Designed miniproteins, single chains, continued (2). Designs and how they scored, part 35

Each design is a single chain, and the fold is of that chain. pLDDT is the mean over its residues in the fold that is shown.

## One batch from the design tools (miniprotein)

Design m5262
Fold by ESMFold2-Fast:
Structure m5262 (fold): chain A 58 residues (1-58)
Amino acid sequence: NLEEAKKYYEAGLRDESLGNLEKAKKNYEMAIELAKKDGTKEGEELAKKAEENLKKIE
């Protein structure tokens, strides 16, 4: 789950940089979901980063 969460987070960053805000939002939402399901401290930290980026583009 953590590796998948990282891939979605990276996809969100790419979509955001390209101005594809709806795709970025969906990718950040998936990253948050998968990172939280991971149950690790690293997953929790990744979820917080994705939540912050999602909040900026809401």
Scores: mean pLDDT 83

Design m5263
Fold by ESMFold2-Fast:
Structure m5263 (fold): chain A 59 residues (1-59)
Amino acid sequence: SPEVEALEARLAQVDANIAGLRARKAASTDPAEQAQLDHDIAMAEETRAVLREELEKLR
């Protein structure tokens, strides 16, 4: 299904983004940058949850 394929592609992109943000946080020594990255990770995790819910509705 084109809709399932599109959601899976977006989910993979979000997963890659979360991994990148986590790697940046691990490399950071700045508490303010770490706090901003935690916020960005939380927002990306929320987006991931929405995409997973949409995907489950189409299965």
Scores: mean pLDDT 88

Design m5264
Fold by ESMFold2-Fast:
Structure m5264 (fold): chain A 69 residues (1-69)
Amino acid sequence: MEEGLRLAREAGRAYRAGDYRTAAELYVQAAKKDPSLAAIALREAARAAEKAGDLETARELYEQSVKAA
């Protein structure tokens, strides 16, 4: 709910600042706190993980986002 949206907004700020590792972690937390955001938050976490160079985590997060949709 409110916490999930807050975490997603913080993740977006970290992503824009180039802190992709923190952005991925915050998007994953947003998905856990608000299941209604899970699909989009996990997809954004996957994109952040790719930018951080963690391709294995990105693949797993993309698969989780599809299952959450």
Scores: mean pLDDT 83

Design m5265
Fold by ESMFold2-Fast:
Structure m5265 (fold): chain A 74 residues (1-74)
Amino acid sequence: AEERIRELAKELARLQEEAKEAAEAAGDDLEAQLAATGALLERIKELEEEIRRLAEEAGLSPEELVKIVREAAA
């Protein structure tokens, strides 16, 4: 169970980094920023929701979940 959460947390970290890079690359083009980041933010939200569901099923505390997510992001 924890291994799957760790996999999703790594994907979440990657998408967050991609969203940051996409925003920086778009510069002052608001339409390009919205187009590039909108889809990434939707996927980030979906992954966060899935991680929470799996954590609840595994009986993880919020503190344990935060540790797994931080370890995966490092």
Scores: mean pLDDT 77

Design m5266
Fold by ESMFold2-Fast:
Structure m5266 (fold): chain A 86 residues (1-86)
Amino acid sequence: SMSEILKRLEEFREELEKEMREAEKLVEEIKEEIDEFIKNLSDDEKERSEKLKKFLEELRKKYGNTPATNLALLLITAYVIDKLAE
């Protein structure tokens, strides 16, 4: 029925909003660690890429392979790229 479809969509929206909030909270909790990582990156683009991959892999191992963690890793990657483009 239409009411069951709407209920399922509302539940799905609430799940996504929860995952987004958990991802944002994780980024805020480790923001100082992220900024320290960026500060210590070399000017070599290849070394930067390898260091970033290792940093993200360590975070995934520490916080688990969850939707919230994966979203946080995307947010962190975007933030690092923006900072390096300055």
Scores: mean pLDDT 83

Design m5267
Fold by ESMFold2-Fast:
Structure m5267 (fold): chain A 58 residues (1-58)
Amino acid sequence: SAKEKKEYEELKNFIKELAKLMGVELSDEEIDEIAKEALKIKDLSERILFIIDKILNK
């Protein structure tokens, strides 16, 4: 749906910007993978912590 596509694109942009702030370079493929896994996590706090963990363990 349009809502799901928008949420996915916003999440990818969030991950990209967060990685930049943390000094980590991620490929588009890595961002896509993290976003897809993060979307499966419905709790927003757990989702954010998952993203941070993935970026830090790069």
Scores: mean pLDDT 83

Design m5268
Fold by ESMFold2-Fast:
Structure m5268 (fold): chain A 57 residues (1-57)
Amino acid sequence: SMTLNEEELERALEGLRKASEKYGIDPEEALARFRERVEAGEDPTDAGVRVLLELAD
């Protein structure tokens, strides 16, 4: 189990939760897309921003 970027991952997840509530984004969809990007090797902060840009209107 990797502990690298754990704090950054937690911060990104918190940001996604808050933004989902604020902008009416489905948190399950946001989390699924975020996880897919992180598992593909994307940085957690970049993944979070990208997901928000894709889902927030």
Scores: mean pLDDT 74

Design m5269
Fold by ESMFold2-Fast:
Structure m5269 (fold): chain A 74 residues (1-74)
Amino acid sequence: MLTLSEEEIRKRRVEDAEWFKKGVQELIEKGASKETLENIKKSIDEWLKRETDPEVQKILEETKKMVDEALKKL
């Protein structure tokens, strides 16, 4: 049962990261300000420092790349 609970926690963390990525993409599409994008980038950097799951790290790295590209266009 503990193993299944751990799997559920891991799945939720991956889903949370994917949801965060979609939210960031939507904010970029709506024309989020430079300040908003810079704050999102800081949040991603803080999350990456404490995250050990490779799948979550990959999603966060992709999200950070999207933010960096959006910031370059401003």
Scores: mean pLDDT 81

Design m5270
Fold by ESMFold2-Fast:
Structure m5270 (fold): chain A 76 residues (1-76)
Amino acid sequence: PSEEEFEAEVLTALALIYRVLGIKAAEQGDVDSAEEALKKIRELYERAKELNAPPSVLQDIEDAIKELEEAIEKAR
């Protein structure tokens, strides 16, 4: 794989990790930590777009954003 492909895979993995941590924080009532995780995923999404990541990678990160947004909304 190219360095660009490897970076896209790393960004996806990080987004999924932040999604899990953020959802857990929201479920525990720690909305501030959940919102921090959401900010990190959004930053990763911007970087993935700049790298011209495959549509599947962008979709996985978008899905992570949506799931975490829903968890935060339920915790409010």
Scores: mean pLDDT 84

Design m5271
Fold by ESMFold2-Fast:
Structure m5271 (fold): chain A 55 residues (1-55)
Amino acid sequence: SAAEEVARLVEEVVGGDAEKIAALLRADPRLGVSLALREVPEEHRERVRELAARL
């Protein structure tokens, strides 16, 4: 699913807090995407938005 793809991207780029954000994405994809967009580096935000459009 798109939520799993966002969770994996977060695990690749966020580092230490990635597990919490990935867990939120699996439980509540809409809320998880909002948090992921704030926590990922700016260069990855457009990629997260593209994936989120498929939720």
Scores: mean pLDDT 79

Design m5272
Fold by ESMFold2-Fast:
Structure m5272 (fold): chain A 55 residues (1-55)
Amino acid sequence: MEFLKRMAEALIKELRDVNPELAERIEKAVQSGNEEEILKAIDEATKELSRIVSK
């Protein structure tokens, strides 16, 4: 699903400077092509970014 990969790529870019370990996990999930892994990675990334932005 193309939009999931685009979403993951955007999150990777945002997280690379803040949490490079999480960015790497998302990259691996996208490379695996497993939708469930990608969704889990997006969820974790979204929570991390929300924590940073929301304080």
Scores: mean pLDDT 76

Design m5273
Fold by ESMFold2-Fast:
Structure m5273 (fold): chain A 52 residues (1-52)
Amino acid sequence: SQEEELLRAAQEVRDKQGELNLATNQGKPQEEIDKLQKELEEAQRRLDELKK
């Protein structure tokens, strides 16, 4: 259902935000931080498309 897709997309955004926060707190290389930020932006874009 559309609701299930929305919930999964929202969970992916939360997971990616958690990964980015963890990597930042652990002092991971900037290249890795940038990659995780791009992944978060992509996940957020997917969620936003589902809200339309």
Scores: mean pLDDT 84

Design m5274
Fold by ESMFold2-Fast:
Structure m5274 (fold): chain A 66 residues (1-66)
Amino acid sequence: SSSELQKRLEELGARASKLRKEIQDPSQSDQQKQQAKAELAKVEAEIQALEKELNPDSTIIVLPDK
C-alpha cells in the first residue's frame, strides 16, 4: 500500500540525513566518508524508485543509460 511506501520513504530520508552529516563531519575518516557516500547513493536511488512507484503516471523521463 502507499502508506507502506511512505513509511519506507521516511526511514530512507532519515538515513540519508544521517549519512549526509557523516560526510560533512570533519572528524570522520576518509574511509568512513567513502562508505557513507556509497550508502547515500544507494539510499537516494531507493527514494527515487519509491517516489516513482507512488507516482507512476508522472512525466515520463527517457534515460538511455546510467
Scores: mean pLDDT 75

Design m5275
Fold by ESMFold2-Fast:
Structure m5275 (fold): chain A 68 residues (1-68)
Amino acid sequence: SMEEIKKKAEELIKEAEKLLREFLETGDLSVFDKLLEILKELSEMAKKNPEVKKLLDEFMKKFDEYFQ
């Protein structure tokens, strides 16, 4: 269902935010690789789910702030 997809996406976003914080603290490339895998999964979900795309776009705005 859409609700289950949204819940899964919200859980993935929380994990991505945690991994981003860990990467910024440690510089550990293995943590960054895990973050990229989660972003890849979210990107695939976002292709068919506008609510997932919105969540991903909001996360990517925060991500861009750390690298600009």
Scores: mean pLDDT 84

Design m5276
Fold by ESMFold2-Fast:
Structure m5276 (fold): chain A 57 residues (1-57)
Amino acid sequence: EEAVDVLAKELGISRAAAEAIVRYGGLPKTVEGAKKFIERIKKMREGGLAGSRALAA
């Protein structure tokens, strides 16, 4: 259950949402797997707000 706690805390989501991500997202129930996922999310957020850019394609 530490993986869901780490996900909930780091992503700022509820425990239930973190549990759903682990269960349905195919993530391993490990703290290490959760940290890898968080790192990926944080990297996406580093580029700015979480939004689709509507610039010329």
Scores: mean pLDDT 68

Design m5277
Fold by ESMFold2-Fast:
Structure m5277 (fold): chain A 83 residues (1-83)
Amino acid sequence: MAEQLSKLMEKKALELGASKEVAKLIGEAVKLAIEAAEAGKYEEAEEALKLVKEALEAAKAGDNEKAKKLAEEAIKIAEEAIK
């Protein structure tokens, strides 16, 4: 599940105009957020997914630097939740 959704979100980010680096970070953030939810960390998973949505909106607006920062923040929240 997480792997498939990660790849779908990476593809969607690329279609919205995200750089390859930003798209990969968005995909990783989605994967980690789903893994956090599977670990019962629902609040952290929801926060990470909210940041992913903001990153996609920033990428669509052409702001790859903002999208990168938001995706990295989402990864940090979800990764710390899984530990």
Scores: mean pLDDT 84

Design m5278
Fold by ESMFold2-Fast:
Structure m5278 (fold): chain A 60 residues (1-60)
Amino acid sequence: LAEEYAKKAAEAAAKGDNKAAGEYGQLASRHGEGREAALIGASTRDAAGVNAAASMHDAS
């Protein structure tokens, strides 16, 4: 999980999506401290982050 969040954070940063990059970075950090808390955070923030940052309104 931590590796996946770190990878998503790097990809978001490369695309200029600083909000998603920060959220995924925090999730990667929390993975070792609270796996369930990190999973809950990922579900909530990933949905919100994708909806806000990965806007596809004009694309499709």
Scores: mean pLDDT 61

Design m5279
Fold by ESMFold2-Fast:
Structure m5279 (fold): chain A 71 residues (1-71)
Amino acid sequence: SDIDDGIAALLNAMAKMALEEGDYESAVRLYEKAISLNPNNKDAWTNLAIAYEKLGDEEKAKEYRQKAEQA
């Protein structure tokens, strides 16, 4: 719905701020929520992969980079 798309956009903005501040755990949680509402946002998948890479989870980073290419 339009409301879900709006909430997803807000969550993506908050997640990006968390990522830029080095709060990778919060970035992961916020991007995962955003993607659950709007899975077609390629930037959200890409940034989720970056957050997992920063946390040292190379397997999840690789998985989400593949998802970004499909979004």
Scores: mean pLDDT 86

Design m5280
Fold by ESMFold2-Fast:
Structure m5280 (fold): chain A 67 residues (1-67)
Amino acid sequence: ALPTEEDARRAIEEARRLAEESKNPEVRERAERLIAEAERALEAGDYFTAEVLATFAVMLVAVEKSS
């Protein structure tokens, strides 16, 4: 099933939380750019793209934490 607006918003919120916890400024900047793009997709009603971009931001921060 396609993501709902609530699914997209939840993914963006989780991505923001994890990006704020990141101590690597390069990773944080990349995550913040993905979150900004996800927010633009959400505003356009593209919930699928918003969730995908937010998920990429989450994965980016998670990989850094796995050091």
Scores: mean pLDDT 82

Design m5281
Fold by ESMFold2-Fast:
Structure m5281 (fold): chain A 80 residues (1-80)
Amino acid sequence: LAEARALLAEAEAALAAGRYEEAAELAVKAAREALKLLPPEKVLEGIALVLRAIGAYLEGDAEGALAAAREALRLAEEYA
């Protein structure tokens, strides 16, 4: 959980600094770390969020990548 939170905080800082590509990449990493913390019944939902973050990253949508990562972290905090 601490790893996913740290990556999301770094992504938010990168976004605030105008480093959009770095922010999206860090958000994808945060979503992947959050996925690792989920119980089996939430893994498919976690996979969908990681894929959404990756899709946003590929489209240059840093805000969308962060939104997916925040949702993945929220899910991990609730069920981990």
Scores: mean pLDDT 81

Design m5282
Fold by ESMFold2-Fast:
Structure m5282 (fold): chain A 66 residues (1-66)
Amino acid sequence: DSLQLTRQGRDYFNQGDYDRAIQLYQRSIQLDPNNSDAWQNLGAVYRFQGQLDLGRQYADLSNQLR
């Protein structure tokens, strides 16, 4: 489910596998667009990779979902 995919994404992010983390967060969002954790974590990955504007955009979307 969406929450499980978000947790798996965090595991890959912590392992340094950012590409897999992004794929899992995107799949989580596809299953549940209201999963604010998936949006927040996707933004965090992009910010960590230096894509600050994209990261802010996803964080803002997460805040709208609360």
Scores: mean pLDDT 81

Design m5283
Fold by ESMFold2-Fast:
Structure m5283 (fold): chain A 80 residues (1-80)
Amino acid sequence: SLKEEQELGAKNILGLSKYLADEVIKTDGSEKGKEIAKKILDTGKKASDIVLKSGLEGGKEGSKLMDESAELAKKAIEEA
């Protein structure tokens, strides 16, 4: 069902955000790395909430937010 798809999407977003945040902290355990990890987790929660609430439009917005989180994680790891 559409609701089950949205719930699965939201769960996957939270899992990916946790994974990215953990990789940032593993690479850079400094205050800077912790702040970036927190931003990734906060963005993932926001993207998850949007996907759960807003269907097709929420999927597009959630995807954009997750792309931004992935790029932030990549830069943090490359700069460490």
Scores: mean pLDDT 81

Design m5285
Fold by ESMFold2-Fast:
Structure m5285 (fold): chain A 118 residues (1-118)
Amino acid sequence: ADAAAGVAAAIAGDFEAAAEHYRRAAAADPAGAVQYLIAAGMAYLEAGKPEEAAELLERALELDPESVAGLTALAEAYLKAGKYEEAIEYARKALALDPENTDAEEILKKAEEKLEAK
């Protein structure tokens, strides 16, 4: 129910409501918790809340430290929060597990460019 409500809220463009529904789905379904926490984190990124996204994505990685999707999403959250060194760290971890991950490669490049521009 909460996962379906999260999808419906995201389709409607209500990303904060989507994040809350996915967060509730994670609490209700331990087997799906990692995927729901990642979905909630990504919804907070769409809502312009990278700090809230990072908190949920860190929780997802506590449950599954090798989640390429979780590592990539957390790297994006740190990039959007201006935490470029952390963005580089997590993008590199994602690429170590999946060298062809274009999202992680793009995040790494953007974070490195931001550090070099100072």
Scores: mean pLDDT 85

Design m5286
Fold by ESMFold2-Fast:
Structure m5286 (fold): chain A 98 residues (1-98)
Amino acid sequence: AEEEELVELTLAVLEAVDAGDFKKRDEIVSEIEKKYGKVAANAAESLGTLRYNFPDASKEEIATRMANLFAQRAAEHPELAEEIAKQLAVVQKAIAAY
């Protein structure tokens, strides 16, 4: 419920990347960092980067790649595991809406 705005901002990152509007992408990521913190901003930025690097990937492939990336980050930073898991859920909701 409380994550609706963050899901919408994360979806907007994907839409900005698809439009080639990298300035707007950076502005949205900056807004996410200010409102929701660095883990959320890094999640949205990573999603945008992955979409840019794999333009022909399906939503399912992007979701799988993000899950693998976040599992690696949680293993490297166990103290952030809960926050990383929360941001993965946000990213998955944004991808589903995309």
Scores: mean pLDDT 86

Design m5287
Fold by ESMFold2-Fast:
Structure m5287 (fold): chain A 61 residues (1-61)
Amino acid sequence: SLSVQVGRNVSLSLRQQGQRLRDLGDLVGGDNLLRSSRNADRSTQDLQNQLQQLQQQQLLQ
């Protein structure tokens, strides 16, 4: 779904920005973005699981 794809893109973008900040010496800022990336990834996985369950309920088999 579009929402899952957007969530994955956001997570990837946050991870890349976090790594860049760490490479530039901003360890606190980098770690904060990496944590945000993990939170976004978890939320996207939860949404994907919920959508899969809803689709299975709508489809008889």
Scores: mean pLDDT 80

Design m5288
Fold by ESMFold2-Fast:
Structure m5288 (fold): chain A 85 residues (1-85)
Amino acid sequence: SKELERQAAATLTAAAILVVGAEISLELGDREAAKADLEAAEELIEEGLELAKKLKEAGDEESAKEIEEGAEKIKKKAEEIRKKL
């Protein structure tokens, strides 16, 4: 399950980077780039949540909860940026 935990963390890190990229693109006036990065980030957030589900099934409820909380924070930031599109 350590490998699942690492995969989930890496997936959410990639999602967070895309959300930051979307925010920068939007500040620069590139709405198409911002939208593309948000769509990619949303897919990675869903993947991270599926990995959290697998962690729960493996009995690692604590790590799953941490991943779910991380995903929700990234999702909230993505939603804030989407409202500006």
Scores: mean pLDDT 88

Design m5289
Fold by ESMFold2-Fast:
Parts: sequence; C-alpha cells; structure tokens
Structure m5289 (fold): chain A 45 residues (1-45)
Amino acid sequence: MEEVGREALELIEKARKELSKNNTPEAQKKYDEVVKKARELALKA
C-alpha cells in the first residue's frame, strides 16, 4: 500500500513521456485518464 502513491506518479510520468513523443488526441486522452486514475489511487493511499 505504501507504494501506491509512487506507482501513481510513475504512471503519470510514463504517460507524459509518451504524449511528448506522440502528441495526438488519443495520446492526450490516455494521459488525462492516467492522471485521473493515478490521483484516485494516491488519494486512497
């Protein structure tokens, strides 16, 4: 459970890196979904 916040941040960083390489509407939508889910996980940690 202690790693949940760290895992959430890592998911955000990976999604940001992918968006930087492929700046498409699909990549942006995936990034937004990852950020939302990661924040929900961090809140529950």
Scores: mean pLDDT 72

Design m5290
Fold by ESMFold2-Fast:
Structure m5290 (fold): chain A 73 residues (1-73)
Amino acid sequence: MEKEEEGLEHLRQASIALEQGDLEKAKEHLKKAIEAFKAVDPDSLAAKLAEAQLALLEGDLEKAKEIIEEYRA
């Protein structure tokens, strides 16, 4: 699907930004990936994982843990 491909492309761009040390750009691409994946499937595992990664980049370890526990439960 177009939105799924868009989400994957944003995940790739976020990874490139992280390699370059550009946290702001990485966060922007992660947010766009989350939106794209949720447009395809609101319960998307890819969206949940992207949300956990975004929380880690923001330094919110508690939020990242909450997302992972929700996936695990």
Scores: mean pLDDT 78

Design m5291
Fold by ESMFold2-Fast:
Structure m5291 (fold): chain A 63 residues (1-63)
Amino acid sequence: SGLIRAGEHLIKEGKYEEAAELYEEAIKKDPNNAKAWENLAIAYEKLGKLEEAKEYREKAKEL
């Protein structure tokens, strides 16, 4: 999906908050997209939000 690719580009640019917003939009469109949940966890780890990152990573594993 275009949102996942755009988010990955933002991660490479260090724009972690903007990347998280795109991944959250991807999840709203497809809540079963494990890749979107994994990438959201990575963005939250980069932001220092470790508890939220853990929850999103666990969600990805359950899908």
Scores: mean pLDDT 87

Design m5292
Fold by ESMFold2-Fast:
Structure m5292 (fold): chain A 69 residues (1-69)
Amino acid sequence: SAEVEALLEEAERLGVLGVIRRDLALVEKAYELAQKALELAKEEGDEEMIRKAERTVKGLREAREQLAK
């Protein structure tokens, strides 16, 4: 879905920016968007988008944990 793809693109952009700036709030926002994309992908039953969203959520979770240490 275009909405799921747009949410994932925005999550990736904010996640990268948050890591570069060491801005936990940006990474948290990216994580929220990625989780929303995952829920929408699951509702749509789009297995490819579910896998992509799961990878994005995992990466942002790891980034969040590293920045919070």
Scores: mean pLDDT 86

Design m5293
Fold by ESMFold2-Fast:
Structure m5293 (fold): chain A 59 residues (1-59)
Amino acid sequence: SRAEELETFIAVAREQVRLHPDDAERHAALLAGLDALLPGASPELAARLEAVRAEIEAA
């Protein structure tokens, strides 16, 4: 389902930031993926994606 896809993305994005905190190219790819997913997200999932954006940008 779409919700499962978004939940998987959130989990993968957080793990990638944790394992590769200085990988700017990887972080840019994650942000691009997040932006592609955001228009189809529920308000709850959109808020969680924006929280993940902040985590990626802070790394």
Scores: mean pLDDT 82

Design m5294
Fold by ESMFold2-Fast:
Structure m5294 (fold): chain A 60 residues (1-60)
Amino acid sequence: MSPKEEVIEWLARALGISREEAERLVEKYGIDPSLPVSIQVTALAIAYVGDTDEEARAAS
């Protein structure tokens, strides 16, 4: 399987979101293929949680 597909699947499970939503997050934040899948998923999860932890202003 491709590393990108594995990251999408793990991210969806970790965040409890759909595979489509996980794929959009990967496209939004990108992935570093030199990093282990677990590290990539953790980094993306932190980015997602950080984005939702504080209410972001739509006009920013």
Scores: mean pLDDT 70

Design m5295
Fold by ESMFold2-Fast:
Structure m5295 (fold): chain A 78 residues (1-78)
Amino acid sequence: MSQREALNRSIGLAIRSIGLRFEAERRGNEEAAKLAEEGLELAMEGIRAASEGDVEKAEELNEEAERKNEEAERVLRE
């Protein structure tokens, strides 16, 4: 993955996390809100890593952020 691709992915994941957190808070789902917050923190770290040229770290953080967002989505569907 290029630095630009990693950065774009981190940004997209952060936007998704924000949306999931907002939805979780609206529904009173504390578990989903916490998972979305964790995803946002990981995606923000991914943005920093990619901006610094650490593509490998950004990819790892993006994978973790994706997992947290997927968990939040699953909890919200229950």
Scores: mean pLDDT 87

Design m5296
Fold by ESMFold2-Fast:
Structure m5296 (fold): chain A 89 residues (1-89)
Amino acid sequence: ALAAALALAAALEPRLRALGRELAEALAAGDYAKAAELLREMAEIYREVARAFAAAEPDGGEAAREAARELERMARELEERARELEAKA
């Protein structure tokens, strides 16, 4: 249901915030291997939330579908950035 997708997003927000801080620290330290690992973990979280919104489409309609597409796009961008950083590590 849409409510479950929103609840999942809210529950994962603190973890995403913590990962974002660790990512900033890794990048500042030049630890590209760690930064890539953190970006992949963030991408997995975005994909999990995207799946929840996709499953909520019957209740949330086009808005839920659009949220799922946007989150999947963000996950792909994070994975692409992780690959780029791994090449520099």
Scores: mean pLDDT 86

Design m5297
Fold by ESMFold2-Fast:
Structure m5297 (fold): chain A 58 residues (1-58)
Amino acid sequence: SAIEELAKALGISKENALKVVELYKEDRELAIALMVKDGGLEREKAEELLERAVEETE
């Protein structure tokens, strides 16, 4: 699951990973920057993972 991958990348719970997905819906750039800074992901990979997570929650 993209939500689980996101949670693992950031070292947070699935509940907090869902909050990051909600952040991405409101402020895409801030959520991507968080994934890059704290998750150690390249921007393109961060955006791809966040988009997949959005699709899983909608």
Scores: mean pLDDT 81

Design m5298
Fold by ESMFold2-Fast:
Structure m5298 (fold): chain A 55 residues (1-55)
Amino acid sequence: PKIHVPKSWQEAIDIYLEGIDDLLELARKKGDEELVKEMEESREEFLKELEKSKK
């Protein structure tokens, strides 16, 4: 399908992190500091959960 449906929790996390990463970079370039902070916090929490699952 054109819309990629995640098959597992790990795939869902990867898709979410990629989306946040793209938005985070865009927000940083635009200077939206509040949005950057909120996204960085969400990203770090998901990264920690991802690391626990993998490592």
Scores: mean pLDDT 71

Design m5299
Fold by ESMFold2-Fast:
Structure m5299 (fold): chain A 52 residues (1-52)
Amino acid sequence: MTINEYLEQLKTASGEEKRKIMLQAIKEGLPSVLAGLPRSTVDELLAEYKAL
């Protein structure tokens, strides 16, 4: 997925779906996916990853 595609899904998704999208983004490539995201979004995704 592109960064814009992830961002659009995160905007629309709620609860469980949002978590799945975050985890998929992290799984596919932290550096490449997170590089274009706002710092707050990066921190949130990393928090979700650590909560696993």
Scores: mean pLDDT 62

Design m5300
Fold by ESMFold2-Fast:
Parts: sequence; structure tokens; C-alpha cells
Structure m5300 (fold): chain A 85 residues (1-85)
Amino acid sequence: MEEKLEEQIKKILELGKKNGLSNLGEQAVKLVQQAYKAIQEGNYLEAEVYIGMLYIMGGVAKLLGNSDLSESIVEAAKLLEELLK
């Protein structure tokens, strides 16, 4: 996995723990890993679905008052989108 993406995964997990949203953070990380695997396998439509779900998860984190966690999830989604170019 790309170094920048691994760094975002660690940040999502730590922010999830700090904000009492460990389950949300862990599920977001699982989606990042599923999207990356889909990209590696050439399943680009499936990867786009997982990336879309990450943007939704970021929105949920923001609605729960956790903008830092939201920004980290959205950044991971953007990094995955760049791999689709």
C-alpha cells in the first residue's frame, strides 16, 4: 500500500480512538483496504463504490462533530481516487 495511504490509516484509527468513534474509524480503514485491493485487481467500478462509501463515512464523522476524523477519511478517499487516473 502507498506510504501516504498507510499514514492516513494510522491517523484515522488514532482520531477514532481519541473521539470515542473507534468503530467508525475501523470501518473506514476496512473500506480503504477494500478499495485499494479492488484497484490492484483492476476492479475499478468496485473501487469507486468503496471510495463513495468513504466520502459518506467522512460526512457521518462531520455530523457527529468530528471534523478532524472527517478530513482524514476524505483525504484517504482522495488518495485512492488519484490511483484511478
Scores: mean pLDDT 86

